# Ledger of designs, part 93: designed miniproteins, single chains, continued (3)

Each design is a single chain, and the fold is of that chain. pLDDT is the mean over its residues in the fold that is shown.

## One batch from the design tools (miniprotein)

Design m11231
Fold by ESMFold2-Fast:
Structure m11231 (fold): chain A 58 residues (1-58)
Amino acid sequence: MELTKEQEALIEKFAEVYEEVTGVPKELVIKAIKEQMEKEGIEKVLEQIKGLLKEMGV
């Protein structure tokens, strides 16, 4: 899966926030996001992440 630097940064930021809230290691969160992108599509998953970050004031 080929991601832009901006998309990678967004995923990294979300994974960091998710780890802070849930205690799930950032590496595992990133892996789960990439797996979800393979199933649902990159654009759809990124829009969901953007929405969640916006709701958190980020």
Scores: mean pLDDT 78

Design m11232
Fold by ESMFold2-Fast:
Structure m11232 (fold): chain A 98 residues (1-98)
Amino acid sequence: EEELRRNLLWAVAIHFKLKLSELPLFEETYDKWLAFLDSINSKLPLGVRYDIAALLAVAEVYKKQGKLDEATRVLNEALKIAEEFNEQEIIDKIKSIL
């Protein structure tokens, strides 16, 4: 669990070119979104929950940096994943922050 979490955080940070100064906001937001996804009655595979939480955390970092187009792009990616799994509560939550 912790090893998978750390590997995902590192991979996402590298992939989205997040700066070291942005990592604390990313980690805090990731943990909040992962807790939300774990709190709902969802049958999403663990890896999919991690992916959605990571995309939502990246979107919040981008919004804080004024990168609104990039934020919208990753939010739409998270939305597509939620729609593929027919997770209405997650879909509604993502649409509320788009």
Scores: mean pLDDT 80

Design m11233
Fold by ESMFold2-Fast:
Structure m11233 (fold): chain A 89 residues (1-89)
Amino acid sequence: GLEELRRAGAAAPLVIEAIRNELPAVDEAAALAAPLPPPEEALERVREAIRELKEYMLKKAEEAGDEEAKENIEKKAEELLEEVERLYR
């Protein structure tokens, strides 16, 4: 219900923080994440934000030649997407 969508929406800041803590250099990519909309669409926005941050950070890591960052971003984003889907259940 609404509370579940709210929790999924609130996950976006946690998702961003988790990625930032793993790779501090990607803070600027996280800053590009727009504020989440109302709870009724929060889950879709969280999923989109995670995918967009993942793709953006991967591109930045590739341009910087940071292979380890690419690996970490990929794994962290997939884990966070799975957690968001779990919260929606």
Scores: mean pLDDT 58

Design m11234
Fold by ESMFold2-Fast:
Structure m11234 (fold): chain A 97 residues (1-97)
Amino acid sequence: KLTQEEARKKIEEKLEEAEKAIENLDFETFYKSLEEIRKIVENTDLSNADLKEIIERLKKLLELAKEVLSHSDVSASTYTGVLLNIIGLILDIELRL
């Protein structure tokens, strides 16, 4: 499977994809990117420092999502779903610390 270095690079790519997807209101790509991050975290022995860095990047993604979606014509269910999926991934990673 992925080395720690390959996993960090792949997670960074998926975080960038998720950020762009939110800005473009591309929720299919957004959810796929979060799921890929989850799978990499589950299948790679990442250090606590790496996991904490991912959590901080996801917290930044959460703030970006709040800002973009608050100014977008999206349903309340879409808004809540996006935020809960980011929060859920943060909590799942925190449980691995």
Scores: mean pLDDT 87

Design m11235
Fold by ESMFold2-Fast:
Structure m11235 (fold): chain A 77 residues (1-77)
Amino acid sequence: SSPLDKSVVEAAMTVYETLKAMGVPDEVAARAVVREAEEFLAARGEELTDEHKQAIIDAVAKVDPAVAAILEELLAE
């Protein structure tokens, strides 16, 4: 895994944890995670790869399978 893979996962997880602590619905948290990952990578001249998508889904699935399932739908082509 590249250092960027770890950094995008950490950014996505920070957004997830913050919003869930605020009591937002799963769908809102999932959409915010996608947006953060896209914005994080775009700011670095990168696009969201399949490897980035899977790393984020796997990280969220370890703590919240319901949000991970929504992420799989949102990140599908």
Scores: mean pLDDT 84

Design m11236
Fold by ESMFold2-Fast:
Structure m11236 (fold): chain A 88 residues (1-88)
Amino acid sequence: MEERKRLIKEMVEEIREAEKEGTIKLRKLSQEEVDELLEKAKKKLLELAKKNGKDLEEEIEEEIELLREVIRELGLRVSEDLIEMIEK
């Protein structure tokens, strides 16, 4: 739990620095848009895992929850590059 909180904090700080320096653009989303985006990401990751013969359902769920917490700490702001990657 503590290692996860530290990882979230470090990821949030890195993203905030990147935004401040102009290396990434963050888009403000609604909670519903975030939930929809994360559900799409989860589905794509599960399909990718299935294609390479790996049962990673638990690991994918944990990764999606980590991303959800990072997005929450950023005030529901998500990088435009990440949104594009998930929606394609």
Scores: mean pLDDT 80

Design m11237
Fold by ESMFold2-Fast:
Structure m11237 (fold): chain A 65 residues (1-65)
Amino acid sequence: SKELLEKLKALREKVVEALVAEGIPEHLARMAASFVVADDLTAGKILSEEEAIEKAREIIEKALE
């Protein structure tokens, strides 16, 4: 739905903002946030901001291995 897409867009923006504020490069923050939002869209759900940020951190950690 349009409402789900708007909420996921807002969640993505908040995750990117939080990660960049912590010193994570914008390109990595954007990549991780996009994967979190894509997974949420596929599952038909929306993670909390805290859960989404934590999941994005895990994605970045895996990408840097």
Scores: mean pLDDT 81

Design m11238
Fold by ESMFold2-Fast:
Structure m11238 (fold): chain A 94 residues (1-94)
Amino acid sequence: SAVDLLKEFGDAVLALVRENADLSPEELRRVATEALERQRRALIARHPEHARLVRSAYAIFVRVLEDAARERLSVEELIARLEAVLNKLLQDVE
C-alpha cells in the first residue's frame, strides 16, 4: 500500500501540472502547492500509518515545484523532474 499511495500522490501531482500547463511558473507553483497540501491532508487521514511517508513525499514535490518556478522551467522539464523524483521515491520504498 505504501507503493500504491506514492503512485496515487505522484499521479495527482503530474495530472495537476498537466492540467495547469497554461499558467505562469509562479502561478502554477501556487496552485499546485495548495492542491498538494489538500491531497497530503486527505492521504494522511485515509492512511495515518503512512503519515511520515506522505509528509516526506509532499516536502520533496513542493521543493521540485519551488525550484522549477525559480529556474523558470518549461512544463515538460518540470514533468521530467517530478517523474524522476517519483521513480526514486518508489525505488526507496520497494
Scores: mean pLDDT 85

Design m11239
Fold by ESMFold2-Fast:
Structure m11239 (fold): chain A 80 residues (1-80)
Amino acid sequence: MTAAQAFAAGVERGRKVKSKEELEELVEELRLAAQEAKLSEEEKKEIQELVEKAMSEKNSLEESAAVIAGLAEVLRLKAE
């Protein structure tokens, strides 16, 4: 699967997550795809900070999933 295809799948899955465990699995898949993508070290750091903020216990599952889906869309565009 190309990195762009993996990120596109991440957008769809992010909108359908029903549990924190599913969201954590999606985050790990996006992290692995991002490592294979041609991203700068600065972009990787911004992604990590956004993931940490999104996965905060202060956010609802829906809020966390929405941020992760948005991140997957940004990564899809950068991978093209």
Scores: mean pLDDT 72

Design m11240
Fold by ESMFold2-Fast:
Structure m11240 (fold): chain A 81 residues (1-81)
Amino acid sequence: DIQDKMISAFNKKMKDAGITDPKLIAKMKQWIKDSLSMGDKAVFYMGVQDGMMQIQYSVGMSSRDEFTGSQIGYKVMKKFL
């Protein structure tokens, strides 16, 4: 399951980055689930810079969400908080 793999990778990245805020983590997990529900196939690259989670992903489906489409977008996850 792609969702389970992405959430597992996300949990590891949060732990490695020392991010422990449960409300922030819950919002980010929900955003990942919502984003995946709108794409044919999502490939995530996750990084942390200046205390912000940054995500690049590519999907085969175009949507109205800023994280869905055929292009890799570089986004600061903090703006969804």
Scores: mean pLDDT 52

Design m11241
Fold by ESMFold2-Fast:
Structure m11241 (fold): chain A 62 residues (1-62)
Amino acid sequence: DERVLEAKEFLLSVGLLSEEEAARLGDTLDERLRIRVRGFQRLSGLEDDGVIDDATWEAMRR
C-alpha cells in the first residue's frame, strides 16, 4: 500500500519510528505501525484511530 510506505518513511524521518521497527514491518499497516500513526495523530491534533485517512496523510505531507 503506497500510503503505508509513505507513512513509514515520514515517521522514520521525524523520529516517531525507529530504523529497526521499520525494517521489521512489512508493506501492510500492522499494529506496530498503527500505534506510531496514532502517536503522530495525537501530536497533530487529529483523531488517534491509527488509520491513514486523507486528513492524516495530508498532515504528513505538510
Scores: mean pLDDT 71

Design m11242
Fold by ESMFold2-Fast:
Structure m11242 (fold): chain A 82 residues (1-82)
Amino acid sequence: MEELRRLIERLREAVRENRWEEMERVAAEMQALIEREKNREAGLEAQAVMTRLAQELGDLEPLSDEEIEAQVEANKKKLAEA
């Protein structure tokens, strides 16, 4: 959020000062930030769906956000070790 806010502020200043080259750079940085967030969400979303499905299939106590995060990190570690 703060990073995106700073990019928007820089874009406004570049427009005021007619710095077209700076505007292009800010747009590229915003695009990179969006792509990074999209890739992060895809991994977390898959894990969340599987956790919710497991809860619906049985009388299981709901997992906390901390427990879900721990499972995601454990899976990342296994992939890195392979």
Scores: mean pLDDT 66

Design m11243
Fold by ESMFold2-Fast:
Structure m11243 (fold): chain A 78 residues (1-78)
Amino acid sequence: MTDRQKGQQVIMDGDVHLGMGHISQSIGMTDQAIKHYQDSIDYYQSFLDNYKDSMPQSDVQQAQQNLQDSQKNKQSLT
């Protein structure tokens, strides 16, 4: 597996957890939403730490934005 393929997988894992956070929040499962937003933060941070130089700048910028959105959503619930 290439570093680009690994980076793409980490982004997808972050996206899944961000989506699960939104779903959990929409149905009133606040504790589950917080956990999923934390997981998405961890995945996007791992992506930026390990794959930033192997991925297109557009993907890096999107991951940075999604990290900020995940942090903001978690903070709004705590």
Scores: mean pLDDT 88

Design m11244
Fold by ESMFold2-Fast:
Structure m11244 (fold): chain A 81 residues (1-81)
Amino acid sequence: SLQQDIEAGVLIIEASVIRVVSKKLLSKTENPEAKELYEKAIEYADKSIAYAQKGDLKTARELVKKAKELLDKGEEIEKKY
């Protein structure tokens, strides 16, 4: 449906933003723990995009939340050191 197509588009945009930010932070960090978290954030963002494209919006939403949590955790670790 049009509503589901719009929701899928929003999820793809959200996951793409997390992916871009995580890649930028990954390229700048020297912290091995933060590197692993940013790499996992990219993986979950990519999975979210794939599930959104397949129309599994529930799974895509759960995966984008996980990607955001991983990104936020990586940023918190870098702020402490």
Scores: mean pLDDT 90

Design m11245
Fold by ESMFold2-Fast:
Structure m11245 (fold): chain A 81 residues (1-81)
Amino acid sequence: KKLTLEDVEKINKSLEKLTKELLADPRTSGASARQVVRDLTRRLLELIRNDESLSEEEKEKMIKMIEETEKRVLAEVDAAA
């Protein structure tokens, strides 16, 4: 299935919400939250890079959005630790 920029935006918002939920649970360590974020973003980047239906321009925009979101949410995890 072809991803759209809107789909990536929704996924990024879901990642931000998941990160906040993980950080709100006192049983979840910052290291565990960081690992979940990294695993999800790595899989999403792989999915986008391997999608032959996406143009180079679409891939570049999607990858940039995901990398920016990962950087921001990892900074929130680090600040909470």
Scores: mean pLDDT 79

Design m11246
Fold by ESMFold2-Fast:
Formats: structure tokens, C-alpha cells, sequence
Structure m11246 (fold): chain A 86 residues (1-86)
């Protein structure tokens, strides 16, 4: 579920491992989607701000408009992050 995957990502970006998650997400966006470092950082900041404004619901408008792949890739990223944080 895209909404649930985004919600979990937003929680991870604001939790105790936020700095590590931010770094991993940035690297993922750069390597998988060809984002620049500046673009990746901006999108992560926009996601965090939008998530806070919408509460626990995933944002309806995410600035991942540059051919960002939706559900499976986000779910896979979350599973990989959980494994890496062990």
C-alpha cells in the first residue's frame, strides 16, 4: 500500500534513526532514480514537512514527480532499512 509505505517512511525520517534513514533514502534516490544530491535532499525535506502538516497520513502531493516508481520500490526500501538497522 503506497499510503502505508509513505507513512512508515515519514515516521522513520522523524524517529531515533532519522539521520541514518535520511542518508540511506538520499543514496537510494540518487542511485535508483538519478536524482542529484540537492534534489534528493529537497524532496526528503518536502516529504518531512508535508507529513508533519498532514499528521499520520501520507502526503497526497509528494515532489517525487521525476518518474518516481510507486509501491513495490518503497516497500522494498523499507524492508532493506529495517534489515540495515539491526
Amino acid sequence: DDVESWKVLLEALTGENAEKVRKLLKDYLINKYGATEEQAEKFIDDLRITGVATGETAPLHVRFSYDFKPPKSVEELLKNLEELLK
Scores: mean pLDDT 57

Design m11247
Fold by ESMFold2-Fast:
Structure m11247 (fold): chain A 62 residues (1-62)
Amino acid sequence: MTILELILSVPGVGEETAIAILKAVGVFNDENLTVETLTSVPGVDEEQAKAIIEKYKEELKK
């Protein structure tokens, strides 16, 4: 799964919001992938931010 596909799998996140998340986070790592960084993106709430972080952690287990 690509990072973009992971973000798009979160309910309520559209393509434009997903692209904005990629720009805001930059490199997907524990330092950059925070609720604060994700919620700074217009259209991302705390529940969506937590879902993105959870899905990312699941991908790291592969």
Scores: mean pLDDT 77

Design m11248
Fold by ESMFold2-Fast:
Structure m11248 (fold): chain A 65 residues (1-65)
Amino acid sequence: SMEELWRDFLERVAARGGKLSTKELRQLAEELSKKYNIPFETVFALLAAAKPLIPQRVEEELARL
């Protein structure tokens, strides 16, 4: 479930060109919180902690195409 949430997040970030503002991060955290039934605070904290790694993770997903 958490792995599925993380993959979904990376796919959504890739679709946005790999760039993510704080507002967009909050919006994605709200959408993923609702979709996976995980508290918003937990999702947001995980995504915020991972924000510095997002560009590399997006490149890894694109390289698998």
Scores: mean pLDDT 72

Design m11249
Fold by ESMFold2-Fast:
Structure m11249 (fold): chain A 69 residues (1-69)
Amino acid sequence: TPEEKAAKAAAESGHQAPNLPERVDRMAEAATKAGATPEQAASMVWSVAQADNYEEALKRAIEAARKAA
């Protein structure tokens, strides 16, 4: 789904970032490029920033995208 695509892009981008500020920027850009609205991108950033690993980040990002839509 579009939400899953955006969530995966955000989670992957954030997971690769070396520091928190860059992680936030990469997640927002990746989500937007994948078709997320500004509201969805903001929700993804807030949700995935609290995740310790890719699987949890992906789960939280998908939930955030669906709630913001």
Scores: mean pLDDT 65

Design m11250
Fold by ESMFold2-Fast:
Structure m11250 (fold): chain A 75 residues (1-75)
Amino acid sequence: SRQDRYQRYRDMAQQFISFADQQQPTFPDISQRVRDLAQQVIDMIDNGSSISDIRQQMSQMMRQVQELQRRLHQQ
């Protein structure tokens, strides 16, 4: 259902905030970008934004998450 999708996106965004907070001491700039984008996803869900707008923001968040993961794996 739509509510199940919103809850899934919220859970993912919250997990990525936690991941960004853990990586902040090593990669502050990219971690802050991940955190900000994940918070924007949560804010969009809370404001009742369309699923298509939330998906677009999720895509931007996922690109920064992948970059942060790449940097972590290169240590």
Scores: mean pLDDT 87

Design m11251
Fold by ESMFold2-Fast:
Structure m11251 (fold): chain A 88 residues (1-88)
Amino acid sequence: MKVEVKTKGNNEILKDLAESLALEAARMLARGLTPEQVRELITKGKFKDLEVEVEARRLSPDEVEAKVKIYDKKNNDYAEAEVRLRLE
């Protein structure tokens, strides 16, 4: 299995959180969960002042992609992580 990770943002803690959530989402997709199931499981984490958006998709039979965006409205902080898994 090959893993590629890309992160963006202005807050290192939110970037770490986004990466962790994106990796979890990609693993769920790889295990056969649907994009809808993955979104529900990741977003039900109950973040007090954070908006969390999850995009999950199958690119091919052997490749999945998950993207997590986090916005902290209170501090005007943003982070994004994109994870691509190749199932060889």
Scores: mean pLDDT 79

Design m11252
Fold by ESMFold2-Fast:
Structure m11252 (fold): chain A 80 residues (1-80)
Amino acid sequence: SQEKLKEEIQRRIEELLREIEEAVRNQDFEKMEQLLRELEEVMQQAGEQLPWEVVQELMQKVQERLKEIEKLREEVLAKA
């Protein structure tokens, strides 16, 4: 049950990160902001339902991916 919940949360996070990246590539910054709020809600849910050590690992991975997405955003804006 807890293992399945971790996998479901991890899949949802990965899906949201992909959608955020696509929104950035499409210059849809309103959708990007909406998806970032959804990601924050998922991370809050993870914090309530998963062990702190697992949440820390997920947070680190999310932060690294968001840094990559921010670099992509800067590149997209520079070309616009």
Scores: mean pLDDT 85

Design m11253
Fold by ESMFold2-Fast:
Formats: C-alpha cells, structure tokens, sequence
Structure m11253 (fold): chain A 85 residues (1-85)
C-alpha cells in the first residue's frame, strides 16, 4: 500500500526518471544524488525515522560510484525489511 502509493507519486517518478537519465549520461555524481533522494522516499514510506533516512543518505552520497551507491541502497532496504518489527 505505502510502496504502491509511492510508485504512483509524481515526485518519486520524476526522481527515478532523473536517476535513469543521469546513469545513461555517465553523470555518476548526479545519479548518486538522485539515488540518495529516492532511497529517502522509500525509507520514509516504510516508516523509517529521519535519523535512519539521513544516515542512509550520507552513506549513499559517500559512495565513489553508482554501482557502490546501489549496493548501499539495496543493503539498507533489505536490512530494513528483514529487521522491521
């Protein structure tokens, strides 16, 4: 329900489109910035605290490449889903 609502959110869709465009253009710095924003929206939709969102954003932004940023984002999402009470 929350994730379905997020998938229909124009802001989320716009960020996803900008991320894909930045990746296609080879603009890894911009892609990582959009990915951090996308991850924040997903975590908030799941009910994560602002502290968890900020820590995840900082970890993604510290990644030297899109591939590593995607690994951080995926690992955080999987950990949240498995440990969510």
Amino acid sequence: SALAALAADPEFRALAEEYEAAVAAGDEKRAIEYLARIAGMVLRAWGASDETVEATREAILASPSVAEAEEVALATAEAWMKEKA
Scores: mean pLDDT 80

Design m11254
Fold by ESMFold2-Fast:
Structure m11254 (fold): chain A 93 residues (1-93)
Amino acid sequence: MEEEAEKARQELDEAFRNLADAIVNKDSEGVIKYLEKAKEAVRRLAELGAIDEETAQQVLENLDKAIEYAKKGDIEKAGEYANQARELVDQAL
């Protein structure tokens, strides 16, 4: 992997780890913050060709749903969509 793609993957992994902690702590602001960081990393990976555009779109759709539920205070549903996004990333990378 190119250095930029490796950095974006590391940023994505860190965002998902921090997201898991925020979910356990029921920190809605933290959940939204780390979901937004994950979206940024996914977009960068797609720009670099490290994941295909179709997979990136599916990941981003799940992250957007997670953000929607987090904004409503439904941290449990936010976590479910975030896990689906993570599984898609793990299958693609």
Scores: mean pLDDT 85

Design m11255
Fold by ESMFold2-Fast:
Structure m11255 (fold): chain A 104 residues (1-104)
Amino acid sequence: SRELQLSILDFALMAEVTEAVLLLEQAIKSEKDPEKRQKLEELREELVKLHNDLVSGKLSPDEFLERVEELFKRAKELVPQYNERLDALEERIRELVAEIKKLQ
């Protein structure tokens, strides 16, 4: 059923967003620059809010993806050592959002 497929994709997207949040938390714990740490904390909070806004229907899948891409670009500038992991997460999120859109 489409409902079951959407539920599976919603769960998969939640897992990828959770992995991104945990990666940002790891970056925050490792960061010695207070200004960079503050910016990373703001990005982590923004990512959680974006996912909540998607789940509540306040953001469309396209609006969510656009804002997540901007957030990941800012994160990559702050923590270039995590670029490969952030790029992989962004691509998986993009693919999941595309599949969710096909079923809506």
Scores: mean pLDDT 89

Design m11256
Fold by ESMFold2-Fast:
Structure m11256 (fold): chain A 89 residues (1-89)
Amino acid sequence: STLEKLLKELEKANETLEKPLSKETLEKLAKALVKKGLKSLREIYSLSVEEKKEIAKEAGISEETLLRMVLEYEVAEGVELLVEAVKKV
């Protein structure tokens, strides 16, 4: 499901945070993203400033924290690709 996919992406991003978010916060965030019709965490960049603020508010986090989650997910994906590339050399 879309909710399960988004929750997995959020959990992956959360692993790289200095101060990880609670499971309850991740579940609220995943539900807020599904409500806005998002299928992937990266689609957050296609949203208006107002829509991003609404998602952050529904999850009980700041807009800054929301954007940090997206960045950490992208960084984690990039690191995974680099690790796999090195293993094949």
Scores: mean pLDDT 75

Design m11257
Fold by ESMFold2-Fast:
Structure m11257 (fold): chain A 67 residues (1-67)
Amino acid sequence: MEKQRELLAEQVREAGRRLGASEEQIEAAEKAVLEDPKISTSKLAEILGVSQAALSRALAAAGEELA
């Protein structure tokens, strides 16, 4: 359970960097995922300051590259 949350947080960090989010926004998004693993993509996009569509695309790309 914890390892899966850490992997998701890592994917969110990579996606945030790809989307040009600030380190502060990326840290906030990572913390949000670790506190609530059921957090919506919409809420994560709000934290990162990007659109939900852009975040979904970046998360998919990050997941493929980390595999």
Scores: mean pLDDT 77

Design m11258
Fold by ESMFold2-Fast:
Structure m11258 (fold): chain A 87 residues (1-87)
Amino acid sequence: SEEELQKALEEIKKQLEEQRERSEKRLREIAEWIRRGEIEITDTTPWASAPADPAGLGATTAEMQALLGRPRTATAEQVAAILEKVA
């Protein structure tokens, strides 16, 4: 039973590694879509309203900066570059 548990843990580790690879691929795909203008970053989207790094979310970040008085704005290219760097 303990040997079965060890084998199950190794399988789980492999699945987690595959999930990480899928997340990295997804971030690269999103970066490409933003760069192409296929994702609207000026609107409040479901992914933009999530507790992600709002500093990386373009116009949503700009609106937050206006509220907080911080002189920081991100362009679509800067957002795409950040997502590709995290991937």
Scores: mean pLDDT 57

Design m11259
Fold by ESMFold2-Fast:
Structure m11259 (fold): chain A 62 residues (1-62)
Amino acid sequence: SAIGRAAANLAANRAGQEALDAGQKPVGIEAEGSAEGGTGVVTTDKGKVTATVSGAEVAALL
């Protein structure tokens, strides 16, 4: 769905930014989302970085 895709993209972008801010190199990204929120997981050269977005943040995109 468009809502789930928006949530997943926002969560993935947050996780990626957090990984870069931590000085880690992203090598893979997985994300899922719905109207209730989203979760992004970025695999890096040092481990994993996870970020979440709330349903309220998803609603603000739509």
Scores: mean pLDDT 81

Design m11260
Fold by ESMFold2-Fast:
Structure m11260 (fold): chain A 74 residues (1-74)
Amino acid sequence: MVDEYIEKIRELAAKAAEAARAGDMEKAQQYIQQMEKVAQEALDLARKQGDEEAIKRLVREVYAAGQMVAEAMA
């Protein structure tokens, strides 16, 4: 379950970074918004289940994804 969300977050971050490098900032922003929504849904689900390990994994993956996108926009 959490692995599916992590894969989706990574996929969206990669697409956002690709769009940003191509100069398509509108498309990059759309992928970032989708990534944030998926991350929030996953985090809320993990919190409801009390899965602290899933929360830690999600937080690390979201941070890494955000860094990848930020570097592509620099």
Scores: mean pLDDT 84

Design m11261
Fold by ESMFold2-Fast:
Structure m11261 (fold): chain A 87 residues (1-87)
Amino acid sequence: MTDEEVDIVSEVLGISREEARRILEAPSEEETLRLLAEAVGVDVETLLKARAAFEAASAAGKVPEGEESKLLLEILKEMQARYQALL
């Protein structure tokens, strides 16, 4: 894992480098998703739906390479807002 990846996750999520490193260094993809969901304030299921939406947008050529993390987090924020609107 590169320091650049830690910096990007830290800046985009608004968390410390130590927390970003914990997410990226998680021993499994499942644990990484759990920690990421906690940091964003959503459920793992919401995160998985956001990931599917991101993959669809990426396949449609709407995501420049290198901006994947930024778009994924914007999708997560929209999913969280929609989830809140259902309550």
Scores: mean pLDDT 65

Design m11262
Fold by ESMFold2-Fast:
Structure m11262 (fold): chain A 112 residues (1-112)
Amino acid sequence: SAEAEAYFKKGLEAFREGNFEKAAEYFEKALEASGDPNNPVLLSYLAVAYAGLGNLEKAEEYVKKAEEAAGEDNPIVLIAKGQVYQALGNDEKAEELFRKAYEAAGMKSIEL
């Protein structure tokens, strides 16, 4: 919906500014306004926002929900998993997942 898109855009802006609390709030509002509790894009962004907040339990829960909705090879899901592993201190696994996401997305060079 237009309302879900507006909240998602606000969430992305907050996320880019490093305001993970505000990002999570807007992504949750976007998920509710979407009418789809299994939206893999919103679930993936919620996972990353919670990882940024240090809430690794919620981050892992949202990653699992996103994988169930879109599959583990979806580039947005792979990025979310990478961010969760990075928050856990496993940089090697995070780099592997980010590389897979870039390849899956058809992207040749991205700075995160």
Scores: mean pLDDT 83

Design m11263
Fold by ESMFold2-Fast:
Order: structure tokens, then sequence, then C-alpha cells
Structure m11263 (fold): chain A 81 residues (1-81)
């Protein structure tokens, strides 16, 4: 449940960052910024680091430099299982 709560919070922060910037995808650096902020807020570093590693792997596998909300959600779903 704690892992799922951290993942849900991360997805909410991704949605908020996209809305604030008027974008439909985030770069690895933008996603790293969200992860670093959440770690600074006291969220579990291991869960967030696992997520960042999985995001980087997905980008490399797909040959892309940014991910849509749907693609980030797919990575989240795979890590939460």
Amino acid sequence: SMRQQIIDTFIQQVRAAMAAAGVTSLSLDQIRGIVDRMIAQGYDRNVLTDFLIAIRRRMRQMGVTSLSLAQIQQVADQISQ
C-alpha cells in the first residue's frame, strides 16, 4: 500500500507538471526533477529510484527522449505489480 501511494502521488505530480507547463509529454530531466522533489519531501527513495530507472529503460527501449502520461502510467503499473 505504501509503494502504491508513492506511485499514485508521483502520477499526480506528473499530471500537475504537464498541466502547469502546457505539455503532453515529459523529458527524463523533467521526470528526474519530480523524483528529486518527492525524495526531498520525504517519500521513499528506493521506490522513486526504481521508478526513475524503469522510465530511463523504457525511453532507451523505445528510442524516445520523452514519455506521454499514458506511457509513464504503463511504467508505474509494471513497477506496482
Scores: mean pLDDT 86

Design m11264
Fold by ESMFold2-Fast:
Structure m11264 (fold): chain A 93 residues (1-93)
Amino acid sequence: VKPEDLNKTVRPNPLLKELLEKIGMTEETYTLGDVLLGLMAYATEEGLADPENPTRIFAKGTPLGEILGVDEFDVRDIFEIVEALLKNSEVLE
């Protein structure tokens, strides 16, 4: 994953699209960077952040955990998050 990948236009799969719609993101396509910001907004809205360490997200049993394939993650692990987003999206460019 490269910084340029954040500028790629993607179509989210049904699971990712449903997650984004819960935070008001209802478009058919987004940049990967916009999707990444959407995941962070979703984690905040659902209260998934560790109150003692806000960079730690507890995603176990949520659509976010299903998309990322993990029970918990650090928001600073951008490489791993973007790799999971690419697996759950169709790249259009």
Scores: mean pLDDT 80

Design m11265
Fold by ESMFold2-Fast:
Structure m11265 (fold): chain A 90 residues (1-90)
Amino acid sequence: MDIKELIDEAAKLIEEAVKAYRDGNVEETKRLLEKSIELLEKAAEGVTDPEAQSRIRELIEEAKKALDEGNYEEAITLLRGAVAVLRSAA
C-alpha cells in the first residue's frame, strides 16, 4: 500500500469514528481510532522529511494519550492534524 492509500484509509476511519461517537457507540469509536493510528504510523514510516515525520509522530502519541484518557474529541482533532501534515509531506 502506498503512503497516499494509508493516509486516505486513515482519514476515512477517523470520519467513521466521528459518526460512531455521535451515535453514542464508544466501543466502535475507540476501535476505529486505534485502526487509524496503526495506518498513520505506517504512513509516517514513508515520510522522508525528518521535521514532518517528528511532528506526525508527536501528534500520534498525543492522540494515543487522549484516547487512553477517554478524550475522543481531542484524539479525533489530533489525528486529523496528523492526516493534514502527512498530506502536505507526501
Scores: mean pLDDT 86

